# Ledger of designs, part 21: designed miniproteins, single chains, continued (5)

Each design is a single chain, and the fold is of that chain. pLDDT is the mean over its residues in the fold that is shown.

## One batch from the design tools (miniprotein)

Design m16706
Fold by ESMFold2-Fast:
Structure m16706 (fold): chain A 73 residues (1-73)
Amino acid sequence: HMEEELQELSDRILEKLREYAKNLDKLTPEQQAAVDAARREYLRTVNSGKSLEEQIEAARRLLEVLDEALAKV
């Protein structure tokens, strides 16, 4: 179910964003800009009522960027 996949991704994003917020001082400006850009795209996609497939793609992209940033912390 795509709805279940999106919910799981949303939960993981929330956990990663909390970790990101705790480690802001350890991240480069480039990493912060990448996360902010991906987060804006995710929120835009969700708020504009795009398809579940597009929302899942945006969520996965945000998680990838968050994982890359946090891997260096």
Scores: mean pLDDT 82

Design m16707
Fold by ESMFold2-Fast:
Structure m16707 (fold): chain A 71 residues (1-71)
Amino acid sequence: MSVEELYKKGLEYVEKAKEAAKAGDVETAKKYLFKAGDVMGDLYEKGDLETAKEVAEKIKEAYAAVKAAEA
């Protein structure tokens, strides 16, 4: 998978996690966050730190939404 493909995949997973969290589906949201984290790790291993940081920032936003949904 190319860096471009990984980036798109990571953003898709983050968006799905945020949507699931807003719906109160914490389990689905966590599954997508783990998948987004795996993509971020792959980007980091490929040396694309800027893209990895962008995905990481969006994961943080989604994770905050998941924590709010758990409360």
Scores: mean pLDDT 81

Design m16708
Fold by ESMFold2-Fast:
Structure m16708 (fold): chain A 90 residues (1-90)
Amino acid sequence: AAEELEAAVREAAAKAQEAAEKKDYKKAAEYAQKALERISELDESSPVAQLGKASAYGAIGKSYEKLGDKEKAAEYYAKAEEYRAKAAAL
């Protein structure tokens, strides 16, 4: 059942957002990474999975940008754009 997986993704995403609001960008990146790992267990053909990956990669990129790691931020933003494009190509 996908219910537990969807709940885990939602929880990890919420914790990433909360950490970012507290300006704990290292924890925000860690939670966004956990959300990405859980989203990767969803059906790859799903637009929800593709958009979820785009959002997670974007959150990781923003966290690295705030931490001053411009190279990692650019890499994760590129991945976010890639998955956003895949979702749009329905």
Scores: mean pLDDT 79

Design m16709
Fold by ESMFold2-Fast:
Structure m16709 (fold): chain A 64 residues (1-64)
Amino acid sequence: NAVEDAIARLRKRLEELGLPELSEETLHNLAITFVDEGWTDEEIDRVARMIKIGLEEGAAPPAA
């Protein structure tokens, strides 16, 4: 399942960056976008890095 694979990849990238796990709903919504637009692993990694930058600048994601 491409959506499940995208979720697993995003989780791994976030873990490698030392970020907290995103909510299941957020991961699922991002994974649908990645699959629909044919995003690569490199593009998924870029999204994880952007999330890290946002958190470091004080933009916290919604609490789970």
Scores: mean pLDDT 73

Design m16710
Fold by ESMFold2-Fast:
Structure m16710 (fold): chain A 68 residues (1-68)
Amino acid sequence: MSHEEIVEAVVKYAIENRLNISPAALKIMREAGVPDDLIYELVARTQKAGLGVGEPGVEEQVKKIIAE
């Protein structure tokens, strides 16, 4: 899966389920090699949807998306 596909999958999941992106999820994405510019885009898109970085948030789903 490309880094762009990971970001798209995470954003769609978060918006559809009305969940924030947890700080732990962002750390997992960075450790998986997702570039900071794509992380900033992900945060901006979730904020535009009325969500953001915080708890409770997606973490387990991010791990599953990266493992695909």
Scores: mean pLDDT 79

Design m16711
Fold by ESMFold2-Fast:
Structure m16711 (fold): chain A 78 residues (1-78)
Amino acid sequence: SAEALRARFEALGARFGLSPEVVELAFAAYQALRPDHAPPSEADLLTLLAEAYAHHHGIKLPARFRATEASLAALVAQ
């Protein structure tokens, strides 16, 4: 459900200290791109949160960037 998906983004956002604005950007981006037949992986959620954080703070990510917990933590520690 959309509520369960939002809760997943909010839980990860809280874990990494992300603002509500960044979490909302990540959730909106996922809803725009998601195929209806597949649940998102943890890597998909981390990557969308990293992309939303980078966009919000004007940070350029490498081409074909895929986030891990370590890379997201390093990004937000800047």
Scores: mean pLDDT 80

Design m16712
Fold by ESMFold2-Fast:
Structure m16712 (fold): chain A 86 residues (1-86)
Amino acid sequence: SAVSALESILNNKNSSEEVQIKAVEALKPLLSHTNINIQKKAVEALVNFAKKSGLSESAIDAVQNALVPVFNSSNKELLDYAKSLV
């Protein structure tokens, strides 16, 4: 799936910062997908990436930009799922 491909990029220690930030940005539109299971997979990939040590300020900013709308969302199921991963 697209989420699995992007998650692979985020988990690859040889991926450049630019490539990792682009992967985060590519996951952002999947957070508003019509399929809740795709939304949940995208949230999980972003939260797992956010938990990594040694992230640059730019990478942290990109993840926060993607996740802040989820935590301010009226979508209770997605919000509760995201909170369960932290």
Scores: mean pLDDT 78

Design m16713
Fold by ESMFold2-Fast:
Parts: C-alpha cells; structure tokens; sequence
Structure m16713 (fold): chain A 68 residues (1-68)
C-alpha cells in the first residue's frame, strides 16, 4: 500500500509538473521525494539536487521561479 510519504511525493510531483510541464517525471520525482522525506520547500529541494548533480541548474532555476 502507498505510504503517506509516497502520497506526498506524488502530490509534489504533480504540482511541479503543473508549474512547468517541460520538467521530466524523473526530476519531478527526485524533488518530490526530498519534499516528502525532509519536509523541505520545493525550491530548497531543487537547489540541493542541483548541488548533488542529480538535476540540471536550468531545471532548478525554473522550479525556484515557479515556486514563488
């Protein structure tokens, strides 16, 4: 069964893709997992994934702009 964390991840994924549909499902999921697990704002989660090299700086910037 889907956990609350998995549900939160999927909700965050959907919200990210609604903000910018050009973002890949994989990038949206990585951001959503950090939001669900760590309780980070979407912009902060995107920034950390850019720092880790898991998403591009362009994707991170678009998420940060869309989250404001």
Amino acid sequence: MMSEEELKTRIAEKEILELDPSISKEDARLIGELVAREGLPVAEAARRLVEEGKISEEVGRRIIEGSK
Scores: mean pLDDT 77

Design m16714
Fold by ESMFold2-Fast:
Structure m16714 (fold): chain A 75 residues (1-75)
Amino acid sequence: AAAEPGATLLFPDESLGVLSVEGNIVTMIGKGGEKRVYRLVSGQLRSGDVYHLVSKEGNLYTYEANGEKVVLEEL
């Protein structure tokens, strides 16, 4: 699994951008400047792609872009 700065993730009521990546740890920034930290479990986050939330189970979030799924764990 790989993540790149510049990917965008859409929550139902907000948008997050990938700010930085260190190994499998992804730091995202929201519209208000707040930071959220996730672990990349599976899939890829690509710069310039827009990912849509497909499902949420506890702290596990499944996103999709262009038919490819990405799983993130909120830390």
Scores: mean pLDDT 79

Design m16715
Fold by ESMFold2-Fast:
Structure m16715 (fold): chain A 101 residues (1-101)
Amino acid sequence: MEEILEKVREFLEPYLSEEELEKVLEIVERLLRAAIRGNPVEFAESVKEMDELIEKIDNEEAREFLKRLIEALGEVMELAVLNPSLPDEELVKLALELLEK
């Protein structure tokens, strides 16, 4: 989990203010927790918060990255819901692989 948050920070740091970046990271952590736990309701609420934040971001590269991140974490959530016996470590690895592509 920490590796994903660090990667998100590194990518967005040139494009966002420190205040915007901290808000993004708080929502990303909630999205990631909801995805790994296979919680569609918590995931959907966190997506709404991120969409509202994305509308306030003027940088197109940051906006596109965040949209791709939501899509990747959505795939992880679907896998977690369909396979509740999968370890959290495997879901985190999948999220990292999807973000590297």
Scores: mean pLDDT 81

Design m16716
Fold by ESMFold2-Fast:
Structure m16716 (fold): chain A 89 residues (1-89)
Amino acid sequence: SLAAQQAALIAETQAFRDALQQDLQDQSSQEPSLYSPEDLPVLQEILNLLEEAIEYAKAGDLAKAQQAFAKAQQLWAELEARSQERLAA
């Protein structure tokens, strides 16, 4: 059902956002941070996209919600790829 899809998308998006927020908060409380300074603007962009996805999903616009969520996932995948390159160097 559409209601089930909406609830699932909201739950998944919120879980992703909460996990990233917790990691950022934990890292901001410790020195050194595990995140590169170059990663922080991208992480903030991801969080903004996740918030937009939640707002669209709550409004019932699943197409826009899914698009915003997909964009956030793409940016996260690119960030992970860069981190793997740094670890392999």
Scores: mean pLDDT 78

Design m16717
Fold by ESMFold2-Fast:
Structure m16717 (fold): chain A 73 residues (1-73)
Amino acid sequence: KVDEMLAAIDAGDWETARRLAKEVADELGIKPEGETPLERIRYVAEQFREKLGLAPRDASLLAHAYLGAVEEE
């Protein structure tokens, strides 16, 4: 799942990336935390970096994809 998610990000397939990011976050028990969208993105990026060992760039892209899936309206 993590490899598929990173491949989707690299391919620009943001729909697949958002879906897989949400699934991975749900499996890891990661919930967005913070008062602002930026704070929640930074928190999720730090969790992905810590739990998945991702590079900061990839963790940040994944956090944006995850929050797009969770906070979509």
Scores: mean pLDDT 73

Design m16718
Fold by ESMFold2-Fast:
Structure m16718 (fold): chain A 66 residues (1-66)
Amino acid sequence: GSSGDTSAVFTVNKQGVVLSASAFGISAAELIGRTVDDLRRDFPEAQFGFQPALNGLTLVTFLKPS
């Protein structure tokens, strides 16, 4: 993939807690165990996309503009 942007895709449970993550430009360990609300406070400029996933989980896309 092209390098340049900070992006991630992660899965959250019904409480908004990140269960697993794949990230570029940031550490996945920075995301796992945090809530979406906490991440929005830390990265107010980031764009969050939400897609329903199987088993009541939500797939979240994260894009942080530089």
Scores: mean pLDDT 78

Design m16719
Fold by ESMFold2-Fast:
Structure m16719 (fold): chain A 87 residues (1-87)
Amino acid sequence: SKEAEERTALERKVREEVEEEVQEIVENSPSEEEALEKVKELLVKKGVLSEELLDRLIELIRNGGSKEEWAELQEEIFKAFKEWVEK
């Protein structure tokens, strides 16, 4: 519960920092695939997530994955978010 709340707060903080630029990308992109590529480039450029973590996330979204694979990726993503906001 407390960990879930902390993760939700962290995700919200990251979202607030990138929301405007993500919205501009989505609005100006002719396809979901192009929007996804540009959002990936934005997050890597800002240092929010590594290209490797984003590639793993996209793969699990497109091809599916086990609950265990999702849990492991979520742990790594939230560690990256925490490191980014603590800089």
Scores: mean pLDDT 79

Design m16720
Fold by ESMFold2-Fast:
Structure m16720 (fold): chain A 78 residues (1-78)
Amino acid sequence: DEEAIELAVRTAGELAQAKTESEQAKILYRMSKELRELGLSDERVSALVTAAGVSARLAKDEEEAKALARENIRRLLA
């Protein structure tokens, strides 16, 4: 669970820096693949990918995206 949370937090930061929809799609695809490699179900992968994407969209910078993702994901997994 901690590895999945850290991956999602890192990905939210990367998404906040992404300049195009194509770049964002590639980052999200990589995250989905890595989460599945960690043994997560498709439902949990979808939830974490959504949380990372939403956090990046609401954030003004990489630092805020990582902070929002960490808070939102921990609430989802509690």
Scores: mean pLDDT 82

Design m16721
Fold by ESMFold2-Fast:
Structure m16721 (fold): chain A 74 residues (1-74)
Amino acid sequence: SAAEDAERQAFLDEVYEKARETVREKFPDASEEVIDEAARTGANAAMRALQQGKSRDEALKTGIEAAVKKAEEL
């Protein structure tokens, strides 16, 4: 439903923002471009976790871990 799609998108937006905060804190010298790319990678990983039937808590953790790993590679 549209409401379920909106709720999922709101969650993914939250993952993106938390990933940006985490990357900025862990990598204080990272550019905004690096932070954005890492956070988008995290949101995509969280979406895949949800599609695999994982909980939102697990999806958030997976997203943050993916964002941090991506930032380390950039």
Scores: mean pLDDT 86

Design m16722
Fold by ESMFold2-Fast:
Structure m16722 (fold): chain A 73 residues (1-73)
Amino acid sequence: SEIEEERKRGKEVAEKAREVMEKAREEKVKEYEEKGDEEGKRRAEEMYSGAGEGLVAMAESVEKIAIESLEKK
């Protein structure tokens, strides 16, 4: 069904967003940690965490709207 396809698509997008942001965060945090830049490390964690949360929230909102549109009659 279209609803199942939309849920699958939304889940895949959210999972990919989480993976990409988490990997980017880990690499950036490691770079700052190796350089002894504690402030840079903290800023990187906050920046990537916020961006990842925003991407996931956007994907979930799009999925919800699409599913509601399909369910409403």
Scores: mean pLDDT 73

Design m16723
Fold by ESMFold2-Fast:
Structure m16723 (fold): chain A 102 residues (1-102)
Amino acid sequence: MKRASKEEIDAVIAEIDRLLADPSLSPEQRANLETLRKVLEALKKKNPIDFLQELAKKYGSAVGFQLKVLWPALDYLEQHGHAELAERVREILAPALSLLTD
């Protein structure tokens, strides 16, 4: 599967930043979106070792990240009319998460 470009990651981060400007976000939704943003920034730097170490440090595993951050953030995006952004996030993260879970 084709690796996401820095430009594609930047576009997704910009959309997350717009959502983070919404004062109606719950503290949990805000924290999950902020964490997702930081993960995307780490992927943009294209150091897979540092990314994997940071992910393991914060969530103990890729599964922990998926359950605590990724799925709740994607559910929020899909329920609030941002299904295209949710799909782009899944596509960007899928190769990295596959490497951690396989």
Scores: mean pLDDT 71

Design m16724
Fold by ESMFold2-Fast:
Structure m16724 (fold): chain A 73 residues (1-73)
Amino acid sequence: SPELEERALADAREFADSLIEDVKAGKITYEEALAQLDAVRAVLAEHFSPEALARFDRIYDEAKERLKEIEKE
């Protein structure tokens, strides 16, 4: 359902932002945050349309780059 995919994409953005804040706060490691994002992607890949998965991949790649910059600091 396109409506369920839109909701899942919004939830994925909020989840990614929460992981970034948890890494910044020292609550989880960079590796743990990436593992959580990879787990979400694996579940969504089984259920999402190719179009919705491509949109999730943009959120995923943005979150990974933001996490990578935190690790470098």
Scores: mean pLDDT 84

Design m16725
Fold by ESMFold2-Fast:
Structure m16725 (fold): chain A 66 residues (1-66)
Amino acid sequence: SERERAREEYEKLRKEQEEYAKKNGLPSYTAPPLSPEQEELAREIGEKLREIGEGIDRQLRTGEPA
């Protein structure tokens, strides 16, 4: 099925990415499974951090460096 193929491709790419990171000395992060509540909280925090990051990036590009 398409879902099974997508899952296999995802797992293959994930493994290749991890191996590439190891070979190039880059940090690799594998997130553990989260509960629904933790996932929702993590999503909310992630969105806030993304917005903050975008704000900082814009400020650095259009404003004075901190």
Scores: mean pLDDT 63

Design m16726
Fold by ESMFold2-Fast:
Parts: sequence; C-alpha cells; structure tokens
Structure m16726 (fold): chain A 60 residues (1-60)
Amino acid sequence: LAGKDLKIVGEDGVVRAIFTSTGTVKVTINGKEYTVSEEMAETVELLRKNGVKIKSIEVA
C-alpha cells in the first residue's frame, strides 16, 4: 500500500478520506494490518473515536 493513494472505506461503503502516502505506521482494521502514513493513522483513530465503523483501507 505504501507509495499509492489510499482510501479509508467505512462499513457503510462510504469513502471517508483519501491520502497520497508513503507510510511506515501500522494500523489494524478488522484483523488486517495496513502500513500507512502517520496522518492516515491519526485519521483512522479520529474516525473510530467519533463512532465511525471502518471496513478497510484500499488503493484509491
């Protein structure tokens, strides 16, 4: 996933954010590990804190 534009996808199918990112931070969503930017990792935590259910991180 590093070096590609990445999107955060909610369980409702809505794209929540897109980042142009080369990251080294690891986040786990639904038992799957993703290597993302620190900025994207912060956005994942912010969305979770606000009650958003995240399905996956995908190539945009």
Scores: mean pLDDT 75

Design m16727
Fold by ESMFold2-Fast:
Structure m16727 (fold): chain A 90 residues (1-90)
Amino acid sequence: EEFEAELQKLVERIKNAKSVEEIKKITDEFINLLEEHQLSPEEILRARQLLMEAVYEKIKSVKDPEEQEKIKKIAIETHIRLNVLAALSA
């Protein structure tokens, strides 16, 4: 499958995720997808923006404060990991 199509499928999976564990698995798959492709820093930053927007929308939809906090921690971890990946691709 085309990289862009796989990227969009992962973003959609975040939007439809039903649990914190599912969000964690999808974010890990997202980072692995980016690591498999030799992407420019600009491409990594675009992908990060798409993922982070989807994750933040998910946080807003969750009503349980404990689950919101867990998703926020996943978001912070993912943001750091993607920043490192972008720096290594520069």
Scores: mean pLDDT 81

Design m16728
Fold by ESMFold2-Fast:
Structure m16728 (fold): chain A 66 residues (1-66)
Amino acid sequence: MLDLKGKNVFDQMPLLETAERSVVFITVAKPPSEEEIERWISTLEEGDMLVIADKNGVIYYAYRKE
């Protein structure tokens, strides 16, 4: 898990550019549940990053699949 919670996604672009394969961006209206996060993680391939943020780009959760 990446410690990006509460940071703005636009400020984190240099880190997101280190993704080996793809960056999956999910925009949500409220904080995601653990079940929703686990479902999204299960769709990722090795080298993918997941970023879940609100409409203003404030990150709720970020993950790198290694």
Scores: mean pLDDT 79

Design m16729
Fold by ESMFold2-Fast:
Structure m16729 (fold): chain A 103 residues (1-103)
Amino acid sequence: MEPDVDAEEGRRLIDRWLERLTPEQRERLLQLLERLRARSSSPDPEEREREAYIVVGSVIEQSERAGLSPDELLDYLEALVDGDVEQLRRYSARIDERLGRRS
């Protein structure tokens, strides 16, 4: 799937969201970004960073449209980093429900 958010837009979304977060939430978001970079199969550090920004930016964009709280967004990102398929399905369903989409 081609993401609606590119790496530069993802970085802008992250920077904007960091201004809205508590210090604890900011630390959690930055740790999740680092974990996403570390899990990339790419040998290129710059490509891993680009992939992480696209993923996190896309989650932020969807979460803003769905009206998710910062804590819900961070829990979604943590489930994504951990590969928790059950939690990811739960968050995707919540986003779809709030956007008026039903699966």
Scores: mean pLDDT 75

Design m16730
Fold by ESMFold2-Fast:
Structure m16730 (fold): chain A 68 residues (1-68)
Amino acid sequence: MKVARVEVGGVETPEDAAKAREFIEYAVSKQLDEEEARKLGERLLSETNATYVRALDENGNVLVEVRK
């Protein structure tokens, strides 16, 4: 299944917001699979103050959820 929507929570700084936006745009435009979305989501959490990432398919089903 392919990522159609991404939610990122806990982002509080402009720098972290920019990284989150880049990740969201990349994941949706490239239609990442679950494995790719998980790896990049975990990286975003390690590099930012984001507390969670959720990747959803076109039907709104959660494909990947990673949390701090």
Scores: mean pLDDT 82

Design m16731
Fold by ESMFold2-Fast:
Structure m16731 (fold): chain A 68 residues (1-68)
Amino acid sequence: SKKDELLAQVLAAIDTLAKDPSLSEQEIKDAALFAVNSRGDALGLSPEEKEELKKKALAYIDKLLAEK
């Protein structure tokens, strides 16, 4: 559940960052990747779990910011 809790926290942070018009899509992506790496390391997540969370975070940013 630590992985699911971290994902929820990262997605909530992305929602907050996406409301800031001064931040670019790349800056939001960089912040999300940094959060997964640093917080994931602190939680003892494996490299594969961190990669899974990064992919989900990036996909969420793409869906949130891009018109499909």
Scores: mean pLDDT 83

Design m16732
Fold by ESMFold2-Fast:
Structure m16732 (fold): chain A 75 residues (1-75)
Amino acid sequence: GVNKDLLAQAEAVIEKVAADHGVTLDSSHLVALRQLAKDVAEGKPVTLEKFLKAAAALELPQPLAEALFQALSKV
């Protein structure tokens, strides 16, 4: 099952890291990134490659994808 505390922490981290990089996330960005947060909260393997692919599909900067991977790996 999904750990609700880890999911909430991962979602907060996503919003903070995006804000720190000056990126405004729309609803489609949030849906895709929340799926990555859910994978982390479920203990599924999430790789840097998965974050880079998500960022490319969403037209987000590579440094943001790398920062998100580093921050979410600590959750």
Scores: mean pLDDT 78

Design m16733
Fold by ESMFold2-Fast:
Structure m16733 (fold): chain A 72 residues (1-72)
Amino acid sequence: SAAEEARRHVEEAIKALENGDYDTAIEHLRRAAELATGKARNQVESAITFLNAGYKDLALASARRALEVLKA
């Protein structure tokens, strides 16, 4: 499903963020934003916005919140 695919992209984005691989993280977050809806999409878009602004810890926190919504 689109939700399962979005979840996988968010999981890969979180791993990339934790490893400092911000280019890989942004690609996975953008793909997740295309697939996610509602609160999950809002958290993914927040993660992208924070990452583009250099707020790496806030980006990671938003990505983790997106994952929790997608796992529910």
Scores: mean pLDDT 90

Design m16734
Fold by ESMFold2-Fast:
Structure m16734 (fold): chain A 88 residues (1-88)
Amino acid sequence: DDAEKAARYAEEAARAAIEEIKEGKTPISSGIGAALSAIGGAFSATVLKDGEEAYTSARGAALTAERGGGERAARYARKAAEYAKRAA
């Protein structure tokens, strides 16, 4: 269940990052970086079943989103990292 939660929050982080780009709250480069890292986290959690890689990807997404001003994406990515760490 923790891997499923990690994947769900990573997907929400990716969606939030793209929405924040569309709303002009996040630069395209930072938002795309956060979204790609979040997608990688979801993939690692669900397909590879690798909590360590999911954690690293989600943490990277959170840091990238936070630096870009994407607070929603950063929040969801942090939750993804928390559950990925538990799944590892």
Scores: mean pLDDT 74

Design m16735
Fold by ESMFold2-Fast:
Structure m16735 (fold): chain A 88 residues (1-88)
Amino acid sequence: MELTEEQVERLREAKRLAEEGTPENLREALELIYEVQREIALPEYLPKIDEIFEELLKKLETEEGKEEVRGEILATAEVALELYEERK
């Protein structure tokens, strides 16, 4: 996967928003990650990315799901940033 500097900054911002953990910030963070994933994915992976995004949006509608979504955002951002650092 090729990450641009702009995509890396969006992932860092998503991680920061998720660490703050308000519902509004979690939604914004999730949208930032989804945007980056759609930009870098091969067309074959887009349906899976869309499924995951829809599932996480549903979870944000419950208090219990909010913490799960926060964890998913943090994990996704960490993995993507780690892979970017290894390639630099």
Scores: mean pLDDT 78

Design m16736
Fold by ESMFold2-Fast:
Structure m16736 (fold): chain A 92 residues (1-92)
Amino acid sequence: SLDEALEHLEKAIEAAKKGDFESAVEHAKRAGRAVKEFGEKTGMHEEAEKASRALLAAILAARAGDAERAIQHLEEAKKVVEEMKEKYEKEK
């Protein structure tokens, strides 16, 4: 669900802010999985792909120890997921 994705995004951002990059990567991966499954079920493929690209960039930044870039990309992914949720709620 997108709520599960948002919970993992918040946890990933918190972890990155603390310099816990291993936890940030794990939560970003969990968010990406939830977004992909939602996109496949609802046909929101373009939005899911956009969020997945931001999450991949966040994971790469976190693995490089770049907290600023990791947080930036996680927040970009969160914005896309929030837009997906709003679109889904209005169309259903």
Scores: mean pLDDT 86

Design m16737
Fold by ESMFold2-Fast:
Structure m16737 (fold): chain A 93 residues (1-93)
Amino acid sequence: EVELTISPSREVKQGEKLTVVARLRGKGHVVSLTAESLDGNEVKVIKKEQYHQGDESVATLVIETKPEHKSIRAIGRSLGSGKVVESDFKVVP
């Protein structure tokens, strides 16, 4: 199962950055990580990484929140199984 972590919290001030990490355990497993706005505005991704750490597949996104954002959805997907895990976070003034 894909594990999603959002730092520093699921409520972030507009203009601040947050980091989303997706992890998937198991040899040969690959995780993908994307983010979409629930308010129709484009998500600003500053950094995107994908790597293996031991037997884990790890994907990281750094997102800069915009004043027009209200809610963003992080989507972690196992490319082998097709399983999806979603986590939403709010952007506040």
Scores: mean pLDDT 76

Design m16738
Fold by ESMFold2-Fast:
Structure m16738 (fold): chain A 90 residues (1-90)
Amino acid sequence: SKLEELEELILNKEYEKALKLFKELLKDKDVKVRLEALSLLILFLVNNAPKEVLEELIKILEEVAENDEDELVREKAKEAAEYLKEYLKK
């Protein structure tokens, strides 16, 4: 699945491809796919993604938090963006 491909790209540190696929999954018509993609964000942190990658993730998440049609997706994206912003301050 595309979600399994995203996980593999993150674990292999192929961050440019991972960010591109992440953006595509966040535009999927299925709310469950968008929520599952958001849940995979923790893998960027566990895999010690560079600051530049985390800054791009924050930008993507803030766009989703403002524009997604589903309230739960917006809330989860907002929580994730706020968490990453605090993480980068340390």
Scores: mean pLDDT 87

Design m16739
Fold by ESMFold2-Fast:
Structure m16739 (fold): chain A 71 residues (1-71)
Amino acid sequence: SPRVENLIANVELYAQNNDIDGIRRIIDYARENLSPEELEEFIERVERIAQKSTNPEVKEVLLEGIERMRE
């Protein structure tokens, strides 16, 4: 999905910049605006970004975001 690709590009950019607030905003946007199928795709890709993250704070906010998206 082009929407998922655009949102993931923003997550990766915010993660690279250690922008915790940016990550939270994009995750909240995804929760409210993506279809169920797009949200599942987005969650799987965010999980992969979290696994690759070397910054503990970034990893924590990504994992917290995944939990919130599954609520």
Scores: mean pLDDT 88

Design m16740
Fold by ESMFold2-Fast:
Structure m16740 (fold): chain A 59 residues (1-59)
Amino acid sequence: PVPEIRSVEELVAFASEVFGVSREAARLWVDYVAREGDLDLSNPADLARAAELLYQAGQ
């Protein structure tokens, strides 16, 4: 259910699919999760954590 996320663009596409929203709206969700979780999206481990949090929120 959570794919391998290698970039911010892949994370935005994943969030768009999970929430059923546009890429523009998905970017807001990605930004929100990164700020709330104090995540650095240039870090692969934090990209994976953001994907998990977005997946959980979309359930």
Scores: mean pLDDT 81

Design m16741
Fold by ESMFold2-Fast:
Structure m16741 (fold): chain A 95 residues (1-95)
Amino acid sequence: SAAQREYLKRLTRQLVLRIHEAPDEKRVETVEREMARFTAEVVAAFPELAEAIRALAEEFTARMKEAAKQGAAGLDEIDRLLGELTARLLALVDA
């Protein structure tokens, strides 16, 4: 639904901000913590999709942690990955 899409987009915007606000030396830890929190919130909202959401979140958490190791140079890749994660989650919710 439109309300579900807006809720998911809002959660993703909050995730982006929290990751960007983190110092470079804490960004790997922040990605892990904030992705775990985000995943729990998305699963709570869409429990019927829990397995698919968790699998997707695990994949993107690993990829974002690798980008985060590059410090500030990794931020563009993190933004790209967050955009891709959002698109794939929206596709799951709209199915």
Scores: mean pLDDT 87

